Designed miniproteins, single chains, continued (4). Designs and how they scored, part 96

Each design is a single chain, and the fold is of that chain. pLDDT is the mean over its residues in the fold that is shown.

## One batch from the design tools (miniprotein)

Design m15324
Fold by ESMFold2-Fast:
Structure m15324 (fold): chain A 61 residues (1-61)
Amino acid sequence: EEERREKARQRLLERYGPEFDTEVRDGVKALIDAVVNVFKDKVSPEEAEEWKKRMLENLEK
């Protein structure tokens, strides 16, 4: 099933170009920053930074 998702991603890259993948990543990074901003008053700054780091590492996979 993972192979099928990879093929679907390749079709999108072929049809819309490599910039599509970059735009999706930029959107996800902006969302991570927005979530950190919402929770920065509810959690410690260290916890917010650790969560952001974990989310960015998942994005790089």
Scores: mean pLDDT 67

Design m15325
Fold by ESMFold2-Fast:
Structure m15325 (fold): chain A 116 residues (1-116)
Amino acid sequence: DLEAARKAAELLLELLEELADELKLSQDFWDLIDSLRERLENAKTLEEVERIIRQLLSLLAAIATSLKYPDAKDNLPWTRDQLLEILIQYLEEQGRYEDAEFLRHAWERDYKAAVK
């Protein structure tokens, strides 16, 4: 539902902000994060929130790929499920088990149910 999707988007934004700080990403990247946060605040439908989540997942997967596979960063033929698996693995490798568990539950409840 919309509220669950918004919570998932907020978690992804918080994770993106933490990774951007830890990796000392450029101001351009922080400007993009700020833009996505503003878009989320103005989003009024489930479809709008889902579009924002797709963009957040793509950015997080690109960061995860750069950390794990730096030579593959420009070639991402992944499905959303594969991107989530990469993100979950990255979170678990960082000891962030509660965040990894939340992403699994958010995907199964909010997206798998919505596409039925």
Scores: mean pLDDT 66

Design m15326
Fold by ESMFold2-Fast:
Structure m15326 (fold): chain A 69 residues (1-69)
Amino acid sequence: MKVEEEALKYAEEKLSTLPKEVQEKVSEQLKTMLKSMIEMLRKRGWSDEKVLKLAKESIDIIVAQLKRE
C-alpha cells in the first residue's frame, strides 16, 4: 500500500471542504508536513497501517483547526 499516496488523497478530500483561498495557502505546507511525518515514522519502524492511521488523524485535526479560523 502506498501510504503517502493514500494520505495525500485523504488530505485533498478534506481540504476540498474548505474555501479555495484557505486551500491555496495551506495545501503545499500540509503535503510537505505529511511527507516528512511519514518518512520519519517509517524510519522509526512504524507499520504502514499505523503511519496511515496517524496521518489521517493529523489531517482531521488540522482541517478542524482551519475551520475554526
Scores: mean pLDDT 79

Design m15327
Fold by ESMFold2-Fast:
Structure m15327 (fold): chain A 75 residues (1-75)
Amino acid sequence: SVDDLRRRADQTRRALERSRDQYDRLTRQAQLNPDDETTRQGARTLGDVAEGLELAYERFKEAYERKEREQRLLS
């Protein structure tokens, strides 16, 4: 349902916000310790996770908006 898509978008957005916060923290730590390969790799991995979550959020949001428009047109 449109409500299910909205809830999925909200859940994905919250996960994205948490991943971005962690990414920012690790990126700052990597800048302070440029020779710390583990921290740099961790930041890169979280960056990839955040990118994936952003794409998922956009897709759920688009699906929600499309389905809502369809319901308005058919009503």
Scores: mean pLDDT 82

Design m15328
Fold by ESMFold2-Fast:
Structure m15328 (fold): chain A 78 residues (1-78)
Amino acid sequence: SAAQKAAVKELVERVAERLEADPSLTPEEKEILRGILEAIVAKDKERLTELLSTLSEEEQRRLEQRVLEIGQQVLAEL
């Protein structure tokens, strides 16, 4: 529905804002995470795979945990 699409867009925008403001992330990590979020929203599986392939397994795991943590915080505030 249009309401569900609007809610998802707001969630993604708030997560992106929190990632940008996060002092624990480097500018490079913030850029990669922005690209990943954009690829997820666009359902661009090829772009998502490309971005993930630039990261080591350890980097992928660390950034995944951080995005999930921020996502849960944003959901709790909505």
Scores: mean pLDDT 78

Design m15329
Fold by ESMFold2-Fast:
Structure m15329 (fold): chain A 79 residues (1-79)
Amino acid sequence: MLEKAIELLEKAREYARKVSPEAQEAVDKMIEALKKSKEEFYKAAREFLGVLGSAPKEYQEAIEKARKYLEEAAKLVDE
């Protein structure tokens, strides 16, 4: 389960990198947080969503794909 969630976050990282270096760093923080605890993961995920929400509309497609992979990873963490 954890390995699959990390794999999904790594896919989110590929799209986050296209948005900004800050978005990529936020995904790296989420992966490290997930290895520590579920609570730290949710905190890092909220910070990542904030970074994506501040991005220009030209990155909308990459933002939507990054959010989708985060949502799938979060479902695995909740189970």
Scores: mean pLDDT 83

Design m15330
Fold by ESMFold2-Fast:
Structure m15330 (fold): chain A 76 residues (1-76)
Amino acid sequence: SAKIKELERRAKELEEQRKEALEQAVNASDELSRLADDREKSEQLQQQTSDLNAQARRLDEEAERLRREAKKLRES
């Protein structure tokens, strides 16, 4: 089914975006760990890491939703 293939393709795209967000979060966390005595920059990097982790969770949930939808169509 074309719909099933499209849902699986979209889920894979979201999984790739999730991987990118997690890599950016790791980079921000690494930068934070190397900062000495910069409170404003530390607060910005902590917020950025938190935001990227939240984005990764939303992308994971959406990918899972699309995979569940594809499964329902296969079982129809």
Scores: mean pLDDT 87

Design m15331
Fold by ESMFold2-Fast:
Structure m15331 (fold): chain A 84 residues (1-84)
Amino acid sequence: MKVKISVKQKDGSYVEGEIELPEEMTVGEFLEQIREKLKVDDFTLKLIEKAVKELGYEMDQVLSAEEIVEILKRLEEKGLIKIH
């Protein structure tokens, strides 16, 4: 499943990209895909990592595509990303 997202970085610029969600992946693999596909700055990536951990997810936790979409929605509610 493909999801297009945008992120506002620390300097006020926007980065956009598509992430491909397999049937399952780890939280760490999901964050790595955001880093690689969007080329987000380290500061903003750390804010996203912190938000995911505050939602109760661990880096080695295996999640379904549907659970990753729920994380994306929660990140959008926090104003960290926008889903297209």
Scores: mean pLDDT 83

Design m15332
Fold by ESMFold2-Fast:
Structure m15332 (fold): chain A 90 residues (1-90)
Amino acid sequence: MREELLEEARRLADEALAELRKAGVQLSPEEERALRAAAEAMALGHILTKDAPPEEVQALAERVSPALRRGVEEGDVAAFEEARRLILEL
């Protein structure tokens, strides 16, 4: 199950990166890694909360938002990987 979720998240991340390239965005290897990690974390959160009640979605958002914020503001790939781990600990 979790392996299938990771594969789906990676697929969604690849689609997001392809869309950015179609829009003419040029990505460095570091930027591509950061965006892929961010997209994977967001996709996993969405997939795992798809059928969850609103209170569980809210609790997950509160749990992972500090790590996601650090990733976005600091470009820290490790922060997105932390967010992904927190999501998988549901």
Scores: mean pLDDT 70

Design m15333
Fold by ESMFold2-Fast:
Structure m15333 (fold): chain A 79 residues (1-79)
Amino acid sequence: KASELAKQASEYAKQGNTEKAAKLLKQASKAAKQQGLPDSSDILDMASKQVKESKDPEKAAKIAELASKAVQSTEQSVQ
């Protein structure tokens, strides 16, 4: 599900693999849309773009982590 893909993205971003992290965030955005979570999809799509644009791995990791936590909270609230 979207939160699992976003968590994987944050782990890759922490490893400095921002390209893989951005791709996983894009996949998480699509998964969130399929789950009926349009706001989460938008957050993940924006995070994917920000991670791609970031030249700082620490900033990219923080962006991916925040997006992952936001999506996880939404999924827990919706059941």
Scores: mean pLDDT 78

Design m15334
Fold by ESMFold2-Fast:
Structure m15334 (fold): chain A 98 residues (1-98)
Amino acid sequence: SVVEEEVKKAVEELRKEGAPKELIEMIEKIPARAREPAVQEEALRRLAEASGVSVEEVEERLREQGLSREELAAAVLLAEVGQAVNAGDMEKARAIAE
């Protein structure tokens, strides 16, 4: 899986940077979460709202770029976990990764 390979690379880089074990464990959960249909649907909805376009238009752009819903969901989850960690909100980061 492209998502699993990219998450493994991200985890390896985080380990080299001395990231906490808790953060590594949260990132490692993302591939499983990204495979959930409800998570994929929510990621599409949030990206559509953020971009000011319809969910249908987001799906068309993904198809044009050869990206899957799973890859989009993983990218959204990674960004949201990263934002929560940068804000010092580890509880929010954990909730997103679950």
Scores: mean pLDDT 80

Design m15335
Fold by ESMFold2-Fast:
Structure m15335 (fold): chain A 100 residues (1-100)
Amino acid sequence: EEYHFEGELDEEERRRLEALWEEILARAAAGEASVAEELERAVEEMRAEGWGLVAALELGLRAAEELIKTEKDKASPELQKEIEEKYEEIKKKIEELLKK
């Protein structure tokens, strides 16, 4: 397609979103309280770019799942539990944003 279809992301947008999710996961794993603020900022940026918000957030969840699998494979069992807990926190925040 030579133009964006509603609900689809450009490669540039996808790369930016993947990088954003990597940062959010790193901050969540560190136990930082700013995850909600980072997500709200990301949503505002997505809206400014004219992205399909649902598609962008769904892609973010997929990217987060892949990053978590990779990090869990490298991490100790104790850290794997922390990563899973932080993922649930991120998921809840995304669900809140989708309701808006």
Scores: mean pLDDT 62

Design m15336
Fold by ESMFold2-Fast:
Structure m15336 (fold): chain A 80 residues (1-80)
Amino acid sequence: MEVELSELEAKLLELANEIARLGQEIRDRGDDATADLLTELEEQGLSLREIGERLAQQPDPLAAQLGRALIQAAEVQEQL
């Protein structure tokens, strides 16, 4: 493999930290349609890619950024 497993693990950790930060920022805004959607998607047991694709379609820039990070995390996880 041209990419070392340790590099993929480091990238996944960075994405996990970004996802946690963005999710917390969305939740900290209080009663918000984006925060409600995030909670609903987590409860549905969808894959990281499916959650990411749905969030990336939102007009909220934080939701779109979280969606892209989730899609990237799913791609890295598929390579592990």
Scores: mean pLDDT 76

Design m15337
Fold by ESMFold2-Fast:
Structure m15337 (fold): chain A 88 residues (1-88)
Amino acid sequence: MSEEAEKKAGEEAKLRRDYLLTLLERRVSAQPTREAQLATLAEFEAEVAAEWASRSAETRKFDAESPAAQKEWDELRAWVAARRAELE
């Protein structure tokens, strides 16, 4: 695969991550209690997992083979886990 294709995959993954982080922070901040914020964060984690599960097997394999795209998804998951730990 070309280095240009790898770079494009990483840039697309980063754009998706930034959008999801913005959406998540807005949703969490809108919740009136810590308990509701934790529930919203758990729901978001489930939504991200469901999106991955709904993708075709070929699409998931392709994304998994891109180190740049995988790095952006790992950063998203790490941020969500850190935020959940902060709220607990």
Scores: mean pLDDT 68

Design m15338
Fold by ESMFold2-Fast:
Structure m15338 (fold): chain A 71 residues (1-71)
Amino acid sequence: SDAVYALIVRMAETIRELVETHSRAELERLTTRQLADRVGLSPAAFSRLFRQVSGHSAKTTLLELYDRLQA
């Protein structure tokens, strides 16, 4: 649905912003709750939706993206 698509885009933009503005150690300390709060979801809803569309946890994706951008 359009609402799910808009939410996925907002999640991707949130991850990109975090990677651009935080150190790896700061990203490692972020909780699923803090990530969910940034996009207006509960931790359970955020984790479920992210895994359904990406196949990975948001934190795994965030750290992998950071490592790729630093290489």
Scores: mean pLDDT 80

Design m15339
Fold by ESMFold2-Fast:
Structure m15339 (fold): chain A 62 residues (1-62)
Amino acid sequence: VDTAAAHERLLELQKRYNLSLETLQAIVKGILEGRSPAEIAKETNVPLSVVSAIAKALKEAA
């Protein structure tokens, strides 16, 4: 488990897509709670592709 790599990847995605820290945290929480990427995208008003990229980064770190 590489928590540091996951954290760095999430910060890279945050910067790339100009996400607020609050929005990034909401997406991460939703993924960890088992919510679908589409549901998280709708709730956070973030494109599905961005939410999917964050979900993939977290899955690769697990």
Scores: mean pLDDT 76

Design m15340
Fold by ESMFold2-Fast:
Structure m15340 (fold): chain A 105 residues (1-105)
Amino acid sequence: ALSELERARALLDELVRRTPDDIYLFSHLPNFQSRPDFPKIVPNPVSLSTIRARIESGEIRSLAEAVALFEQMIDNYLRYYGEDDGYAAAARRIRAALEEILARL
């Protein structure tokens, strides 16, 4: 059986592998110089790069913590870009992949 940290890494790797084009939209926070309202709308921003850094530093202690951060990432971007059909569609596909991966971990 995989450890909690190994499962968190496996989730990240598998999600990126299954949804590369969709998850790319969430890879980095928007440039705050071009989007100065972003930190006002999203006070606790999380991107894919944030999650990757926290897994690699050992800050994430469990698979459940990793899942919560992926959900927070999706919710943050939908809060800011929620009228953009591309983000809504990508979020649905990422959530579907997340559920399928978790059923196999």
Scores: mean pLDDT 81

Design m15341
Fold by ESMFold2-Fast:
Structure m15341 (fold): chain A 59 residues (1-59)
Amino acid sequence: SMADVLANLPVEKLKEMLETAERQLAEAIAAGASPETVARLQKVVDAIREALKKKGIEV
């Protein structure tokens, strides 16, 4: 699962992924992407944040 993949990544990689995912979400919203696309990107952001929290990182 995505959660298992994220759990195995180092904190630095997760932080880079979070920055990229947040940027992609913001760009999709600005471009008027579909609600389904926005929801999918939000789910990715939330999954990365959860993985960081489980590793003791505040986000």
Scores: mean pLDDT 86

Design m15342
Fold by ESMFold2-Fast:
Structure m15342 (fold): chain A 77 residues (1-77)
Amino acid sequence: METRTITLVGADGREYAVTFTGPAELLAQAEAIAAQSRAGAISPQEAVLRLGELVRSDPRLVVTEEGERSLVALATA
């Protein structure tokens, strides 16, 4: 189990730091989603949906309450 802070970019261009704890493979998947969003390949809303699905798909991947609030803010930005 690792802890990693992953940076997301909202539609407003702001950086949001979200801390995840989980297996390295799941953290790498979360970082890949965030990297696609930062590159503009997917929308911030799509990134939040994919990250939420990843967290729901595997109980070993945990996000903080503050991280969940940041993801909601990103989805509505």
Scores: mean pLDDT 78

Design m15343
Fold by ESMFold2-Fast:
Structure m15343 (fold): chain A 86 residues (1-86)
Amino acid sequence: MEEELLKLGEKYGVEELAKKAIEAAKKAEETKDPKYMAEAAKLQALFAVEVVKKTGEENPLFKNLTEEEIEEKMEELKKAGEELLA
């Protein structure tokens, strides 16, 4: 479900990073090469950090998020991570 990562990337202005992370993950799975796996993990982490940063900038309650807000943001990050590692 590459589409979910692209939608998150577009929503938070990091669409190119989402694309790079997806392509790196595909290459890592195809090659099984540790260097490509490391690059995929790095891009996935950068994407996750940028999404969290953007949500924090948009939401002044980042440090005081409600349980519902935390669950929504964590679900988005989990889906992005699972998609990259699938």
Scores: mean pLDDT 66

Design m15344
Fold by ESMFold2-Fast:
Structure m15344 (fold): chain A 86 residues (1-86)
Amino acid sequence: LADEAIKKLEEAKKLLEEKKSDIPEEVYKELIKLLDKAIEAVKAKDYESALKYLKEAVNLLDENDINDTEIRKLLKEAADLVLEAL
C-alpha cells in the first residue's frame, strides 16, 4: 500500500514536469513541494499528514483551473491507498 501510493505520487510528479510549461511556475513549485511532503509523510507512516498534503495539492489544482484528468486520477488513487493504510 505505502509503496504503491509513493509510486502513484512519483508518477504524478513526472506528469507535472511534462506539463510544466502549461502551469504557472509558482503553482508548479508548490505542487511539487506538496507531493514531496506527501511522499515523505507516507515513508514516515504519517498517513494523516500525507492525506492533508494531498488535499492541499488537489485544492491548488482546483484554484488554478488545472483540469488534468490523469494527474487528478493519480492523486486520488494515492489518497485511496493512504486511506486504506490508515
Scores: mean pLDDT 84

Design m15345
Fold by ESMFold2-Fast:
Structure m15345 (fold): chain A 106 residues (1-106)
Amino acid sequence: MTEEEIKAALEELKKQQPEVLATVEPLVAEEVARATPAERAELGRLLLGQAALADVAGLDKAVVDLLRALGRRLLSEAAGADDAEVEALYAEFEAAARAKLEAWKK
């Protein structure tokens, strides 16, 4: 995904879910602008973690899908991660998010 595509995705997210964008926009804009490939891979993991948390929290599927797509793209470009590796990471983040939310509700 190009930086222009990332900007377009952030603008779309701003229209659909401004609360999520308030968290994601500073991270994406600042980190991408100065990021090394290793830092972009870390940003990809952060975005997958945010997507997993949003999914578990019951946020709109379009927001979850957008964050997941951005994280997957950054990991693929920066770390060469394939779809199976990204899906495995997402499953781990989703399981961790569910476990934390269950612990906080008890």
Scores: mean pLDDT 68

Design m15346
Fold by ESMFold2-Fast:
Structure m15346 (fold): chain A 99 residues (1-99)
Amino acid sequence: ATDEAVEESKRKFEETGYEEIAKKLGLSPASVREMYEIMERAYELRKKYASETTDYKLPEDIQERLEKLGLDSSTLSTLTISPEMVELIKRAIELEEKI
C-alpha cells in the first residue's frame, strides 16, 4: 500500500465513525483511534523490515500479558519481532486491558 492508500483508509474509517466502533467495543473514540494508529505503525514496521530476520524474543512479562488475553505467543513467532514491534504489542495489550 502507498501513503495515499493509508490516507484513504483513515478517511474511510473516520466516515464509518470512531464513535460507532467505540460503542460496540466499550471503548472511547480516542482508544479506537489509537488502535488504528497502532495498526498503521505495525504496517509501516512490517514494510520496513520485510527483508530482515531477527532472533529477538518477546519479554516474559509481555508474553504473560498476551496469554491472559487468550493469545498464544507461538502465533507471534510467525512475525519478525523487533524492539519497535514489541512496543506496539505492549500498546495493543494496554488498550485491550481497558476493555
Scores: mean pLDDT 61

Design m15347
Fold by ESMFold2-Fast:
Structure m15347 (fold): chain A 88 residues (1-88)
Amino acid sequence: MKEPKVLSITVNPATVTATVGQDHEATLTVTAKVEIDGKIYTVSKTVTVRIPAQASAGTTTLTVDVELEVDGKKITVSAPVTVNYVAA
């Protein structure tokens, strides 16, 4: 059997807003398109991630690693999420 090929990864919401000096949590849905043996599967998983407190306003990227199961196979995908820190 051919190795699973990840075609695309999307995260919704792709951007979350957090307040400076405050921890935040976000619930994200990660969707991946994966090709296995010439067939394309679309799989989604909902995860809750901790957005750490930051001392200054600005934008950063958080990478979320998610294990997905496609046709009995486990794959790990990394999804980028944009975090906008706004001043209090």
Scores: mean pLDDT 79

Design m15348
Fold by ESMFold2-Fast:
Structure m15348 (fold): chain A 73 residues (1-73)
Amino acid sequence: EAEAAQAVRDEALELAKKESKETQEKLKQIIDAAVAGDEEGMIAIGDSMSEEDQEKIRKIIGEAQEAVAKKLA
């Protein structure tokens, strides 16, 4: 659901508050592309990031998804 996707976005951004502004912007772009079903956009954003930033964003999204799943259950 679009509502659940927005909740994950909000939770991920909350978790990313301690991260750099660049990491927060990349996180927003990836989530927005995922919500839109833009797989090419997601790949392009991933390719523009360092390996460390990719791992950091994957961890944040995973934690946000788990938090939202618990909240909606």
Scores: mean pLDDT 75

Design m15349
Fold by ESMFold2-Fast:
Structure m15349 (fold): chain A 64 residues (1-64)
Amino acid sequence: MSIEEYRKALIEAARRALEAHGVSPELVDNAVKRLESELDKAEPTREALEQATVKVVNDALNEA
């Protein structure tokens, strides 16, 4: 899997996780936009992308 394909998979996984936890659609959309921004800044490695994803998801869950 390319790093770009992995990035897309993480974005989808984050959206599904937030939806499953009952986060509002507005907060989910905001979290996904934040995640895309953080992934653009992250090192192009699986570890860096995973760390950024976990952080954004946890931050969004704490806001809900």
Scores: mean pLDDT 81

Design m15350
Fold by ESMFold2-Fast:
Structure m15350 (fold): chain A 74 residues (1-74)
Amino acid sequence: SQAEITALARAVLALPEFARLSPELQAAVRFLADGGTRADLGRLDTRAAVAVDEAIRYAQGDARRFLEALLRAE
């Protein structure tokens, strides 16, 4: 759900390892944390949206797993 995506993005912003993401993925996570939708992200940055979709499937609600999957997408 969008609420789950927003919660994961907000949790990842609090992790110190967030700074290790590319500027593009940092922007994508901040966009989602600020209430941006996954659909709008796909329109603005299709590559970031695909990485986020894969990370959500891997994360299973866990913010560290979400961040790890985003780092591997780089």
Scores: mean pLDDT 85

Design m15351
Fold by ESMFold2-Fast:
Structure m15351 (fold): chain A 89 residues (1-89)
Amino acid sequence: MSPLEKDLEATKAVLEELKAKAEAGIRPSQAEADALLARIPADNAFRAALEELLTAWLSGEVSLEQVLAALDVMIAAVDDTIARLRARA
């Protein structure tokens, strides 16, 4: 597995954990959000997008339905990227 594929799998795991919390109606604390973001490399583009989403969710700027929709889009994008990397390996 390439380093990029490992980073994407780690990103997917964070996104799926957040989706599970959101589906249970559980909003993470700032400390939990920071800990989850720390699992994603700082140079990963998905980390920036997730940080923006978490900031909006924690501030109450987005609904739970909007959070779930955004997480689904991000998970699908990560899955597509992993599949493309595996197809080329």
Scores: mean pLDDT 81

Design m15352
Fold by ESMFold2-Fast:
Structure m15352 (fold): chain A 107 residues (1-107)
Amino acid sequence: LLERLRELLARQAVLVGRRLGVEEHGRRAAEAIRNLDYEGFREELRRILEASPLVSAEEAEEAAEKLAEDLKRTEELLEAGELDEAELRAELAAQEARLDAEEARLA
C-alpha cells in the first residue's frame, strides 16, 4: 500500500513537471519520493510549482512543505494501522485510474 502511494505521487510529479516544462524536476521529485527522501521531494516539488504562472515562490514553498509533511504523516499512520486501509486502497485505485488516463492523453 505505501509503495503504491509513493509510486502514485512519483508519477504525478513527472506528469506535472512535463506539463509545466520542467520535466527534469519532475523526474528528480519521483526519484526522491521512491527513495523516501522527503526533503529532496519537497525541494523538487517547490521548483515544479514555481514553474506555474499561477503560483508565487512563497506559495510554492508552503505547498511543497505541506504536501511532503502530509505524505510523511500518512505513511506513519498507515504503518501504525490507524488509517482505514480498505478506504485508502479504493481512493488510490481511483487516483491511479485517473493518472493512467491522463498519461495516455499526453503520450
Scores: mean pLDDT 77

Design m15353
Fold by ESMFold2-Fast:
Structure m15353 (fold): chain A 69 residues (1-69)
Amino acid sequence: SAEEAAERVANATTPQEFADAWDELVRSAGLDYETAARAAQRAIERLGGSGTGPEFAKAFADEVLEAAR
């Protein structure tokens, strides 16, 4: 699911793990990469640039799912 992929994004320890998890999140949500990138930017802005990994993961998933509506 997109939420599971978002958790993988938050727990990525290498650039490759992050890229793989992000790609899965975008595909699971059915979005193009530009739309997903804008959703990620909105999530970062909503958190004021300061948050925990789980907070960012949840915000990324929420914004990606919102963009998929």
Scores: mean pLDDT 72

Design m15354
Fold by ESMFold2-Fast:
Structure m15354 (fold): chain A 94 residues (1-94)
Amino acid sequence: ASPALRRALEAEAEVALETMRTHLLLSLENPDPKELEELIERYEELLRRLEELRPEVEAIEDEKQRAMALAAIDSAEEAAKEDIERLKKKLEEL
């Protein structure tokens, strides 16, 4: 696989791991506000990495690998943005 495809899949996996953490924290009645803030900062850093990776992915010559990498980036961006909004709402409730 291309290096850019590998990085895209790795980034998607990292976002998936943080989504599991988000679900755990949001299931708690009184989560630590600092843990919610740290997770938001982690997602914002992951979103920056995905943005930087997008031009590399678009440059993949193999059509199937490019499509797979773009799908991974798009999926990861959508999940991270949704989770940031959920975490921000939980912070407002505390």
Scores: mean pLDDT 88

Design m15355
Fold by ESMFold2-Fast:
Structure m15355 (fold): chain A 75 residues (1-75)
Amino acid sequence: SMAEERKKKAVESGIDLAKAAIDNLSKKTEPEVQAARDKIEELVKKAEELLKKGDLDGAQRYVDEALRIYQEALR
């Protein structure tokens, strides 16, 4: 359905945003920032796996967590 296609595109966009966040955090050398980057990378991989399996709700959950960690790392 068009609703499922929109949901899939939202997850894909979230993954792209999280990958951009990883790139931004990779410019910093502080251990706390690198730990946040590594955790976001792990969550992105889990989201991509669930997206491939068609679990859009599970993928979105991991995207949301990755972006939450990114917001905390910017404080």
Scores: mean pLDDT 86

Design m15356
Fold by ESMFold2-Fast:
Structure m15356 (fold): chain A 65 residues (1-65)
Amino acid sequence: APADSTTAGSAAAIALANGGSLEEAAERVVEVGGMTREHALAAARAIADGDGKRAGELLREGGAG
């Protein structure tokens, strides 16, 4: 089953905090949340921009819970 939005968001945030690219963060969201790469990349960008509300909306839309 796909992970919840908090778990998927945390995976992306950790990847970015470790100096990873938006693409690496998106791969973590896909791996953990099971959503499409385009949706995961949009969520990773929102996290990198500090827009927690938009990131949460995108993660829920992508089926991460």
Scores: mean pLDDT 74

Design m15357
Fold by ESMFold2-Fast:
Structure m15357 (fold): chain A 85 residues (1-85)
Amino acid sequence: PALRVTLEFDDEETAEKALAAIEELGKQSGLIKSVEQLGNRIVVDVEAETMEKAVEVALQIIELGRKAGAKRISVEEVSAEEAAR
């Protein structure tokens, strides 16, 4: 199963700082397949063997986003192939 977490910030500078923290979380979990910054937004794709594990990592990303000042957060289920791209 794969989940996509999208974080929206007030500006690109805030998003860039949040990106660094999310990338560090990815190194610790090993379940973050991609992290992309699109202006003031960050898109994080999580892939795990079970939905429970994917949700656990997604919740950690949401917590980091909230602490970094994310104004909007969305989570959607995606295909494993989409998460790899």
Scores: mean pLDDT 80

Design m15358
Fold by ESMFold2-Fast:
Structure m15358 (fold): chain A 75 residues (1-75)
Amino acid sequence: MEEVRERIERLRAEADALLPKLSPQTAATFRAGVDAEIAEAEKALEAGDWKRVQVHLDRLEGLIANARAAAAREA
């Protein structure tokens, strides 16, 4: 339980650190995607659906990896 919430918090912090490194348009799309995946992970967590939590956390990590690549290109 606490481990999953810690992972969500860590991934959110990583996403927030990337936002100022992105163009406004890329940042808006990235933020929307991050918020959607976190919301779905939290819903799955409340339902006790650990497999669904994992799917949305994996998608969130993919979004962050793509944003890091975009931030490096924009730097």
Scores: mean pLDDT 82

